# Designed miniproteins, single chains, continued (3), part 52

Each design is a single chain, and the fold is of that chain. pLDDT is the mean over its residues in the fold that is shown.

## One batch from the design tools (miniprotein)

Design m9782
Fold by ESMFold2-Fast:
Structure m9782 (fold): chain A 65 residues (1-65)
Amino acid sequence: SEEEKKAEIVALLVASGKVSEEEAERLADGLLAGKDDPVIARIVRRELEEVVGKELADKAMAIVD
């Protein structure tokens, strides 16, 4: 489910120590919204890579795919 995917992405990002739970929820919501909007997908993907790094960003994106 979308809720389960959001929870998994939030847990992954929070565990990195690089973002707060609030920021992780915002980024997870953006990734899920990007599934239906390629412009949002591009912006959020770039922000996620900048904040948590490419490896964690790739893992988070795999949860949405």
Scores: mean pLDDT 81

Design m9783
Fold by ESMFold2-Fast:
Structure m9783 (fold): chain A 84 residues (1-84)
Amino acid sequence: MEEAVELARKAYEHAKQGNGPEAVELLRKASEVAEKAGHEDIANVLRGAADTVEEAYKKGDFDAMVEATRRALELVERQAALAA
């Protein structure tokens, strides 16, 4: 799960810089990492977050894009802490 946390953190940083496409790709990679680790529920949330970021980016909704990546990061960090 550490790799998924790092990918979600990079997605949040890219979203804050306005790099929506990069944030979407990083969240999708984080979803794949979570799925391979057996966390299908977390993988589904990360995939949903990527879709939300992509839609927010297309609409020019910067605040929604940043918020979606922030929430995804917080979720993955909490789940990583529970697995320790």
Scores: mean pLDDT 85

Design m9784
Fold by ESMFold2-Fast:
Structure m9784 (fold): chain A 67 residues (1-67)
Amino acid sequence: SRAAKREAVAARLREEIAANTDPEMQAALLEALEILETLPTPEALALIQARLEELARAWEERRKKEA
């Protein structure tokens, strides 16, 4: 169901927020949770997946180059 998918994504986001110590990444994950609560489930999931994938790739590449 849509509620089950929403809760699964929310649980994953909460786990990532708790595990992550980077304030900028935590802010992005919190924004994703807000999107999930604000927008209709299908639109929220599509936006969150696209944003988090782009952020994760950009953040990992930047982290590797700055390390």
Scores: mean pLDDT 71

Design m9785
Fold by ESMFold2-Fast:
Structure m9785 (fold): chain A 96 residues (1-96)
Amino acid sequence: SMEEKKKELIQRFLDAGMETARALEAQGRPFEAGVVAVAAAVAATVSSKEPASEEKIKNLEKALELVEEALRAARAGDVERAMELFLEALKIANSA
């Protein structure tokens, strides 16, 4: 169902966000790591309370793709690109 798919996407988004925070901390960027961890947790909590719609599912899928890209950038040491991608993911996750 849409509600189950929404919950799965939110959990995957939160997991990828937390992994991104850990990668940033490993790169010596604890401030950015803290920002990512808190923002991912807040976005997951807010999205969990919103109704599951086709638009919300599409937005969460796109947000997840961007966070996974941010994780790859963070692991490569490209902190600025990781933050740019993560912030774009947040905007999309918080849409509709």
Scores: mean pLDDT 89

Design m9786
Fold by ESMFold2-Fast:
Structure m9786 (fold): chain A 111 residues (1-111)
Amino acid sequence: SDEVSNLLKQADDLLKQADLLREEALDHLQDAVSLLNGVGYTDDAGDAMLLARNRGVFAGVKKLREVVARHGSPEVEPARRAADRASDLAQQAMQAYQESQNLLDQANKLS
């Protein structure tokens, strides 16, 4: 039970870390959306927010990266930086969620 308890604690800590990283990724995604709206890419910004709401932050971030990649204008650069930050945080969150799930699966096999 000590091994199971330790795995559950590690899994919970990773889940909490993943949730915080996901929240920070959403904040940067919202910043990128606001910046895209400010330079007239309202439909693309709206699509990214809709994807984030319906399919999660990572889906919204992927859409934002696609938008900023096809619009090479200097005015899009602040949105690109925010989208890249959101992407990095979302990837860290996904990794932490996966590591948490792996530890939960290990705990279940020992139970």
Scores: mean pLDDT 88

Design m9787
Fold by ESMFold2-Fast:
Structure m9787 (fold): chain A 94 residues (1-94)
Amino acid sequence: IDIQKLREENKELIEEVKKHGEELKKKVPEEKLDQLDLATRIAEDTVALDPSKKDEVLKLLEEYAEALAAGDLEKANEYLLELMKILNESLKKA
């Protein structure tokens, strides 16, 4: 699977996810921005593979950012694992 080609084909959706991630950065501590950036990239790749997952991954990204902002690392890890699960399922279908 050529993920770079899929990202180009779904460019508008990728930009929407990126904008959402940038808004979420406003509520996350500076030291955790790299973690949010990684989660945002997972959401981008998931949407590129399976556009039908956009709403689900955006919701998880919001919940992940809120957990990071609250310092709730256990909840943050749960949401990140769910994002990874959706990415893996999307990879199997692509």
Scores: mean pLDDT 82

Design m9788
Fold by ESMFold2-Fast:
Structure m9788 (fold): chain A 70 residues (1-70)
Amino acid sequence: MTPQEAAEALRERADLVEAQGAARGLDATPVADLLREIAERAAKAKDYEEVKAIAEEAMPALREAVAAAL
């Protein structure tokens, strides 16, 4: 997986999370926004190893946002 592929996958996930939230009448925007921020960082990564490091660093914040949204 390239940085561009990882960024695209994260953006698609953000769109799905936001759409799913809207369908339930919930505001999933904070979770979607974090996924988009991770995607932006991933797109600028030098290689896939850096993408993995970015994702690992962002996981605690993402878990907190998901817990708060539910």
Scores: mean pLDDT 79

Design m9789
Fold by ESMFold2-Fast:
Structure m9789 (fold): chain A 58 residues (1-58)
Amino acid sequence: WSREDIEQLYEALESARVGDPDDVAETARSALRDMGVEVDPSATADQLLQQIRDLAES
């Protein structure tokens, strides 16, 4: 995963969140796991988006 890929993922998920937060949460969990990040299965969409944002800012 490149920084640009992570930033694009964040933008896409944030745009979709209003319509379907559950699908956004599942997509975020899958992406974070693919990046090798340990994911809390009880994390909210907002918490998962914050993790993705933090990775992009790092």
Scores: mean pLDDT 77

Design m9790
Fold by ESMFold2-Fast:
Structure m9790 (fold): chain A 75 residues (1-75)
Amino acid sequence: SIDDIIKKVEEEVKKLLEKYPDNKEIQRLAKQVEENIEELKNADPNDKKEVAIKLTVLTITLSGLYFEARRIEKR
C-alpha cells in the first residue's frame, strides 16, 4: 500500500539523517523527500495517474539522496 511505502521511506530517511546529522546536503535532499511524501499524502487515491506521477517524483528524489550518501561513503 502507499502507506507502507511512505513508512519505509520515512524510516530510511531517518536512518540517513542519524548517520549524517551535520551534513547540509543530506539535510537538503531529505527535506525534498519529505516534501514529496506530503505531495503523495495529498494525492487523490482514486486518481491513479496522479498517484503514479507523485510516486515517480518521490522515487527520483529518493534516488538523489541515496546517490549523495554513496558519494560521501566513497570519500
Scores: mean pLDDT 83

Design m9791
Fold by ESMFold2-Fast:
Structure m9791 (fold): chain A 72 residues (1-72)
Amino acid sequence: MLYSAVLRLPKPLTPEQREQIRKIAEENGARVHIHDTPDGTLVSVTAPSEETLKKTVEGIQSLVDVASVDYY
């Protein structure tokens, strides 16, 4: 079963931040999809375990400002 979370970021991401988020996901064995919105950025995270998901989300939160996180 796959675990998922959606992070809502209040600002657009720089190219460097996009690369860092992708590296965090890759290092933790998670997958990310980044979607630009008028109000900022949505980052969708999918992982093979709950532990991998939480570690990836926490890594992203340490790098960028995150307004909300929804877990699925």
Scores: mean pLDDT 83

Design m9792
Fold by ESMFold2-Fast:
Structure m9792 (fold): chain A 96 residues (1-96)
Amino acid sequence: SLDEIIKELEELLDKAKEAVKNRDIDALQQVSNEIIALLKKENIPQSIIDGIQQTVQAIIDVIKRNTEDSELRVNLFFLAFSGELYVAENILRRRS
């Protein structure tokens, strides 16, 4: 059901948030792959999937570089990532 898919996306977003908090790149990549697979299965537009891939890669790059502004940059990219997921959820809701 639509509600089950949205709940799964929200659970994956929570896992992504925890991975970012722990600076766990492997966990973030795994969760990102699960999100992308779910969105592809639900025929979400490639532009949204590309946005998610780009924001996840940006977060990973910031974590790897560990610059003085890394916390701020991670938070900004995570907001962008969350925004792409919100758009995907709204596309799914419009199909019901």
Scores: mean pLDDT 87

Design m9793
Fold by ESMFold2-Fast:
Structure m9793 (fold): chain A 70 residues (1-70)
Amino acid sequence: SVYERYEELLPQLSREKARELVLLESELTIYRMLEIVSEDEKVKEEARKKAEEAERKLEELVEEAEKELE
């Protein structure tokens, strides 16, 4: 999972890159939570889309950081 890769990668990164990953993971977590707790179908749908976008960006950054460490 992207979370597992993220956690393994964090201690190997510079502070600047670690910060970017942490902020993106926080964004993903917030939208996932909003999707779960919201009772409004429109809000759920928008939160899901934003969470998917944040997850994609997180995976992209994780892959880029992994390549730099190889």
Scores: mean pLDDT 79

Design m9794
Fold by ESMFold2-Fast:
Structure m9794 (fold): chain A 87 residues (1-87)
Amino acid sequence: SGRDRQLARLYLANYEAAKLAKDTGDSGKEVFKETVDASGLLLGSLSGDLERERQRAQELIDLFETDFDKAYALLARLAEEARRLLS
């Protein structure tokens, strides 16, 4: 569905932002946080459950700050699934 494709594209954007953060440090970290937060807002609009999607976005940001490697690995898995959905 169009909603599933939009969700997949948001996951890919989050992964690319995390990859940039890994490569560039502080400037990339800010872009990552902004991208995840914006994605949570868009997902909430698409799903009709803004509170849940915002909480998921915040959990991902928190995981990124406390355990970057786990956050990055999770986003890499979601990006792979998203690419399969977009194929």
Scores: mean pLDDT 69

Design m9795
Fold by ESMFold2-Fast:
Structure m9795 (fold): chain A 70 residues (1-70)
Amino acid sequence: EKLKEEAEKLDKYAQQLKEAREQGLKLLEELGRRRSEDPDGYEVAQRSYDQLKEKYEETKKKAKELKEKL
């Protein structure tokens, strides 16, 4: 019951992180084309993308672990 609800919430969060990563990657590509003129902006976007990637992996792992208990 409760574990199923938590797994569903983690799945939704993972989907949100996936969408955010796709948007972040597009932003990195745009900023990459003019990186020499805005290196700080590129660095910020790169860090944000890396954080989203890490959170997505962690969230997927937690969701799988909870589903294994169901």
Scores: mean pLDDT 78

Design m9796
Fold by ESMFold2-Fast:
Structure m9796 (fold): chain A 83 residues (1-83)
Amino acid sequence: SAPSLEELIAAVEEELARLRAEGADPERIAYVERVLEALRAIKAGADEEAQRRALLEWHFAQVAAKRTPTPEELAHAARIIAE
């Protein structure tokens, strides 16, 4: 159950802070910033089903960016699938 979206937002915020601290690629930082904005917008106005759909679409976008998911992101995906 809840609040996987809040946990995901926190994890993305932590990842963004890490990327900035490490001086990561500006394109990568911009991508993560867009993901964070999208997740926050979903949290602000979406119902539970819309939140689940957006989370799955976000995970697909991470895979398309050739990024290895974090253990926390994999745990969130596993919980959603198990529901």
Scores: mean pLDDT 66

Design m9797
Fold by ESMFold2-Fast:
Structure m9797 (fold): chain A 95 residues (1-95)
Amino acid sequence: GDIERAIELAERALEIAEKAKTEEEVREAMELVREAARLLLRGSEDVVRAVGVVLRVIGLIIEAEEALKKGDLEAAKKAAIEAARVVLEAAREEL
């Protein structure tokens, strides 16, 4: 279902973000995090909790994008890794 797909995408995003050496790889991870968060929100039975998780993830994605604009790849990776972990943990709690 949507939760299992969110887990798969978040795990893939985490792997890409941890191994990322380029801005493009960080952006790929963030795109997967966005899709995973969307699936989490759609599949969650606790909508209020899911909205809270999605808002935190949006904040981390903004932080990663701002870091990339400044050429700070390490800060961008850290934010993308945290965003992927947040979605992954929340999605696993729905099982």
Scores: mean pLDDT 88

Design m9798
Fold by ESMFold2-Fast:
Structure m9798 (fold): chain A 106 residues (1-106)
Amino acid sequence: APAAAAPQTAALEGPSGETGEAVNTPTEGRAVLYDPNGNLVAEVLATRDGRVTVTHYDANGNVVSVTVVQLPTPVLSVFAIREADGNIRVVAGGAEVTELVVPSAA
């Protein structure tokens, strides 16, 4: 395959000390989110066809839920934040900006 453009990487920070990283490429966007203690809590994958997958993890790294949303427009960038209630807010940007709130698994 021809060399793609370099990935765009952004550091993410939540209001309660949550951290994360978003990586956006020409083919997909990915974000990983950590709680204030550094435990992986969620992964977001968005493909250019508009498919957004949010995977939630417990404090031991086990997958507790997977949410898949198909958006009607292509996704060019993705960012995510863990809110204080444990919900994951996903911002998917393209021709339009779509905001998704995915509830924390109980």
Scores: mean pLDDT 74

Design m9799
Fold by ESMFold2-Fast:
Structure m9799 (fold): chain A 88 residues (1-88)
Amino acid sequence: MDAKELEEEFEKLVKEGKLTPKDFFEFLIRAIELGMPKESPLMAFAESLMERLGISREELVEMLKVGVEEGIDAFEKLAGEKAKERKK
């Protein structure tokens, strides 16, 4: 899947109301792996998460994979722990 196909599939699922949290995390992982430009909504969201949590792209991908495999609650727990580390 290329960057354009990824954005088109994301927009389609959003428009149809079929986007699950798992789907959203999978789209973010793919956007990062494809090196999508900062101007892409998916990549802009990923960069916002990295900035808020003070983590690298690699760390964000691993956290998103946890969200895909174990659910949004597991992701939120990891995000909360990273946010506490940033307040150092």
Scores: mean pLDDT 75

Design m9800
Fold by ESMFold2-Fast:
Structure m9800 (fold): chain A 56 residues (1-56)
Amino acid sequence: SSSQAAMAELMLREGLEMLADGASEEEVRRTIRRAGAQMGLSEETIERVIAEALAA
């Protein structure tokens, strides 16, 4: 859905900003999993966002 896509994009952006600020991959994974779950993102979407952020 457009709502899920927008939330996923927000989480991806957050992860990329954290990495740019020197956050560890572990901290990014923890933050995206927590925030994504709170926003109602599926586990599949959360794992995809994490993979995309860490591949950049």
Scores: mean pLDDT 83

Design m9801
Fold by ESMFold2-Fast:
Structure m9801 (fold): chain A 67 residues (1-67)
Amino acid sequence: DLEKQLEAYRQYMDSVYETAKELGLSKEEILERLDAVEEALLKEATDPELKEAIRAYTEELKKEVLS
């Protein structure tokens, strides 16, 4: 189920972002962790729609870091 897999990926990315904030990481360090998570998920995803959604959501989180 594409929708369930996408929701699981979003929750995982949110967890990484929240953990980085809880650790008191700098904006630069948080962005590095989001880049690493994006790269890892894109390598595992086989569905092109999932790859697009992963990129879109990580960009959304990166914009929040930079705001």
Scores: mean pLDDT 82

Design m9802
Fold by ESMFold2-Fast:
Structure m9802 (fold): chain A 65 residues (1-65)
Amino acid sequence: SLDRHIEIARKVVEEMDLSPEVKEEALREAIDYLKRLHDAGIELTEEQVRGLVEEFARRAELRKK
């Protein structure tokens, strides 16, 4: 479910050693993307959700310079 995937995303981001601003940006983008996938009828495993969130965190950190 979308709610389950959002919960996983929050937990993954919280466990990362990142600044609060990077965590907020990564979580926002991950949730937005998960909602789009859910609307498109795309089913993800919990492992795929974790990998997705980690990628958004990596990109958010790069954007902070």
Scores: mean pLDDT 82

Design m9803
Fold by ESMFold2-Fast:
Formats: C-alpha cells, sequence, structure tokens
Structure m9803 (fold): chain A 76 residues (1-76)
C-alpha cells in the first residue's frame, strides 16, 4: 500500500506539472512543446487514476478536465 500510495501522488504531481508546462509552452507560442507536455500529463493522470481509490479518482478526473479545458482554450 505504501508504494502504491506514493506512486499515485507521484503520478498526480507529474500530471499537474506537465499540464502547467503545456500551458506555459502554448503561451510562449511553442505549440509542439505544448502538445508534448499535454500528452505526458495525460499519461500521468491515467497512471494516477489506475492506482487511485474511487474517491481520489473523482478528484483526479476533475483536475484532468480543468487542465484539458484550459489547454483547449490556448491551443484552439
Amino acid sequence: MEEREREVQEALEKGKENFQKALDSARAGDTAAAKKYFLEGVKAYNRAKELATPEQAAEIDALFEKGVEELARVLG
């Protein structure tokens, strides 16, 4: 349980970090980097959700949706 819990936290943190980097890259006009970081973030969130409890999964979904909407506005 300890290792799984830490993997969930690690994956969630990577998801947040990559979505932030995607936004920063998009705002800088680097669409290629923005898309790359977005895909890394998607993979990280999916990893976190697979390991998460049902309660955590709902929160992860909400964070993912917010990140997708923010990026969609910037990328078009």
Scores: mean pLDDT 79

Design m9804
Fold by ESMFold2-Fast:
Parts: sequence; structure tokens; C-alpha cells
Structure m9804 (fold): chain A 75 residues (1-75)
Amino acid sequence: MVDISSIAPELQELAEKVSEEGLEERVKEIEKRVEAGATLSDEEAAILLKGAQLGIKLSEAAGRALLEHLMRNAQ
């Protein structure tokens, strides 16, 4: 398994700052935007990462978008 804190420490720090209040609703909104073809912002990627770390199940589209965001930031 990929260690996110090793490959994207800034994203991990942003995720730790994300409030748990309304987190599940924010994850759902981001999933809808990704399904509609939107690209993730840093804030949206942090929210998805926080959700996944707390056990919220991401859709395949949301998970793929998060991985693509990590790859773009590595450039």
C-alpha cells in the first residue's frame, strides 16, 4: 500500500487540518463534481484524503482523482 504521508506530506498536513464536521457531506459533493469531470483543488484533495483515513468509502472516480492530484503535485 502507498504511504500518502511519504509521497505528499503537504497534502497530509492539509488533511489533518480538515474539520470532521460535515466531512461526509463534503466528500459526497466532491464525488459528484469528480463524476461530472471536475478536477480536484488542494482543499478538495485534502478532504477526500481525510475522509478515506477516517474510514469513509470513496468512489473509484474520487479515489482516481485523488491519485491523479498527487501525481500532478509531484511534477
Scores: mean pLDDT 76

Design m9805
Fold by ESMFold2-Fast:
Structure m9805 (fold): chain A 71 residues (1-71)
Amino acid sequence: EYEKEIEAFKDSYEDNLKVARQKIEEYRRLGEKGTPEQKEKADSLIERYRQAMDLAREEYKKTIEKLKEKL
């Protein structure tokens, strides 16, 4: 059985990914309907979210590995 801490961390990570994906889709739609300047700004924000998600994924892997070492 997983420790509650591992479950809470996984749930938090999945919720954060869901929010980030929703924001990326939101900005993508705004870019499609907006001016070229608005599209460029939206693309920049999408790239920033993708980079933040990649960093979060790397930190998630390291945290899960540390928690598994205690098992």
Scores: mean pLDDT 77

Design m9806
Fold by ESMFold2-Fast:
Structure m9806 (fold): chain A 68 residues (1-68)
Amino acid sequence: MSAEEKKKIAELEKEAQKKIEEHMKAGDEKGVLETMLEFAKEGAKITSDPELVKLFEEAVKELEKRLA
C-alpha cells in the first residue's frame, strides 16, 4: 500500500470510530453496524492490497447479513 492509501484508511478508521462511539452512547446497535458497513465498503475502495480487499468484502457480507 502507498503512504497516501495508509493515511486515507487511518482517517476513515478515526471517523468511523467516532461515529461508532456516538451510536453506542445512544444505544443504537443498528447505527453501529451501519457505520461498520460503510467503513468496510469505503476501505475496500481505497486499498490496493488484495488481502485487505478480501477482508473488507468478507466484513461487508457478514454485516449485511446481520442487518437483514
Scores: mean pLDDT 81

Design m9807
Fold by ESMFold2-Fast:
Structure m9807 (fold): chain A 75 residues (1-75)
Amino acid sequence: MTDAEIELLFRSIDKDGDGVLSYEEILPVVKTVGAQLGIEDTEGLIKEADTDGDGVIDFDEFKALVARLEARRRA
């Protein structure tokens, strides 16, 4: 995905426009992609992306999560 595509996806999930995603907002997207890639622990991937443990995912953490999911597709 390009940065512009990742930003568009992020904005479509970020319904309140505060620049961060809650676990509840991101879970359906990560589960859908994870199911296509054979990844069972999609919730663990989200927790690993949340390096501060504050329960939200910012844009940079979201880009890193997308990159991790795409890396798993090649395994």
Scores: mean pLDDT 71

Design m9808
Fold by ESMFold2-Fast:
Structure m9808 (fold): chain A 83 residues (1-83)
Amino acid sequence: MEEEAKLREELAKDPKDAEAYARLGKVLARQGRYSEALEYLNQALTLDPKLPLAWEYEGEFEYSISGNKSSAQKRVELAKELA
């Protein structure tokens, strides 16, 4: 709970912090709040499409919810190409 509050505070101070959006998405996914997690990860990628951390988390998250290893692998490969 404290990690989510801290990340929301960081976003209030800097609404263009793509890493904070990606980290908040990861925290929400760990809580099973997958729809919210996906929204924050998409926002992170909108702000910084070259953010490897967001692509990496999105790939792991998609595998967890859909079981589609192929889609997850493509997102991990994109993270490596953008790094």
Scores: mean pLDDT 67

Design m9809
Fold by ESMFold2-Fast:
Structure m9809 (fold): chain A 102 residues (1-102)
Amino acid sequence: ATVTPEDEPVLRAALAGLLVGIATLLEDEELVERARGVPGMSLEEQKELLKELVRRALERGLLSEEEARRFLRAIEEARTLEELFRVALELKAALVARRRAA
């Protein structure tokens, strides 16, 4: 979907909900609270929070080092809120799949 100026607030809120979901899967209350602030964050601040979620997932054994490197690269390469949202969706899917496979 093409992001229009009218869609940006909706996409920001959707990203916030997604990152809250990821932080909840990681059982990290501090990251859950920070993720609630996502609609007010710049793209760079949103990228840094998502990178921190990737690092936490790696520390908890929910991502391999190779998967974590792939996600961190994708986050750094994201130029739009829409691209960052897609990376966050893939991260959530990977975390859910790993927890179910255990």
Scores: mean pLDDT 82

Design m9810
Fold by ESMFold2-Fast:
Structure m9810 (fold): chain A 78 residues (1-78)
Amino acid sequence: MRVLSDEQIQAAIDTINSLSDEHLKAGLYVELGNAYEAQKRYELAAEAYEKAGNLYASIDPALAKKYYERAKKMREKA
């Protein structure tokens, strides 16, 4: 998987925020978090995972908890 540039990441965030599908938005924020984590940008990875968790909170509380825990681990590394 290619490491994303800051410009590509911002374009991805803008695209995600334009979507009406909360399930798709949550999945894309997870992918964004994974990309930031791979770059060791732990603070940004935490923010992406927290957004995914917030979107999952009304849909799948177990997935929300998983990504909130992942975000917490990322903040501990930042």
Scores: mean pLDDT 77

Design m9811
Fold by ESMFold2-Fast:
Structure m9811 (fold): chain A 100 residues (1-100)
Amino acid sequence: MPPLSDEERKAQMLAALEAQRAAVEAELGDTPLGQRVAALLDEAIAALEADTPEGLARLREVLRQLAELTGSAPFGSRAHALLTQVSAAVAEAVRLLEEM
């Protein structure tokens, strides 16, 4: 397949973060944890859309906060599994902006 453009990679990453946002709302949306993770994903989406050095710094801060939340969640819980998936998606967004 031809390589994806930076715009196409960004669009795919935005779609992935939006899908994670929907998963958080479906599984944890009525909880304080779900609300906090959803807010962090909203910040990550906005940062990726901005595509600025300040946006990259914001994405890194979101990733740090997600790591703290994951470390506080019980191992083997749905929350821990979901936070691990969300953290992986945001880490991929950080890598994408670092490569662009």
Scores: mean pLDDT 81

Design m9812
Fold by ESMFold2-Fast:
Structure m9812 (fold): chain A 68 residues (1-68)
Amino acid sequence: SNEDLKKTLEGLLKLLEENPEDVAGILSGLRELSLFDPEFAAELRELFEKRDYEGMIEKIREKLKELE
């Protein structure tokens, strides 16, 4: 659902902003995201593999704005 997707994205955003060193938490959030939006999860995973945390944050913020 959109609410579950929003909560997952909000959780990932908070984690990336406050604890980017929590690799296990980020990967867990990406796995959960893939259940709702597998293409967006794959895009964020590619950025994560490149350690582009700022790019991930920007993409998540943009997606959250689209869901309002």
Scores: mean pLDDT 85

Design m9813
Fold by ESMFold2-Fast:
Structure m9813 (fold): chain A 70 residues (1-70)
Amino acid sequence: SDEEKKEIIKELQKAQLEGLRATKETKNVDAGSQFLSEVVEGMKAISRNDLKGAKEHVEKAKEIVEQTKA
């Protein structure tokens, strides 16, 4: 639904902001590139109405951010 798409987009935007902060603080450019790639692929999945794929990309982006902080 449109509401589900809106929520996934918010989660992708949140992951992008958190990932940029983590990349800046750790100076881990490789991890930053990987999470940004996942955010971009998530947004592409939304444009294709692939909500499952979009949620998988959100999960992967969040995983990369948390591993970068550890």
Scores: mean pLDDT 79

Design m9814
Fold by ESMFold2-Fast:
Structure m9814 (fold): chain A 92 residues (1-92)
Amino acid sequence: MAAEETERALEVAEIAAKGFEKYVEKDRIRAETFAISAGVSSVMSVKLDKSTIPKMLAILERVKKEAEKAGVKIGSVDSGVKYMRKQEAAAK
């Protein structure tokens, strides 16, 4: 069950990241909603399984990079990346 929940959280985060990329130039509010969803899924995944940190970091950093390229700042994504990096450091 826990492994399935972690897999679903990663899948949701990936779908949310793709939604952000699709809408960032077309509908900023919708893009921001997708970015928030990616951040929430990432936090939930880390609580379930710390081994997902590298995969979730990759997804969040991609969203952050695309947001920066579009000139958009999304605090939830920035906070998510910072949180994941802190968790990675603490797991050592």
Scores: mean pLDDT 73

Design m9815
Fold by ESMFold2-Fast:
Structure m9815 (fold): chain A 62 residues (1-62)
Amino acid sequence: SSFAAGAYALAREHAAYQAPVGAEAAVETLRKAGEAWPEGREGFERAADDLRAEAERQRSLA
């Protein structure tokens, strides 16, 4: 849906910003956003999964 696509795009921007310094905090923010905006929940969930994967990749490089 357009809502989910928009939510995913917004969440990806947020995830790129937060991933190196606060993956868990960023994921929690996305979870709360999904609760407040259910139409965007699928997008936020995908972004949260991407964020976790990117954070683990960055952790492996450290």
Scores: mean pLDDT 68

Design m9816
Fold by ESMFold2-Fast:
Structure m9816 (fold): chain A 83 residues (1-83)
Amino acid sequence: MSDEEAVEFARQAAKALGLPEPETAEGARAVKEALAAAFRAALDQYLAENADWPEAEKAEIRALAAAREAEYLAVLDKAAEAL
């Protein structure tokens, strides 16, 4: 992934979250914080709706969600370094 691709991802994430497009490292960090909060809220809601699932399955979903969140947040870290 290039710096240009990381910055473009940050702009798309900002639009999806209703935030201004990042032009600075601080802007990209704000998008990262908002995206992390959105991921946590979505996971909490999803697990609450499926509270009757086995703990092993919920743990697996949490692990998959954490890995995916880490991948997206790493892209935003790269965008912040590029800006």
Scores: mean pLDDT 83

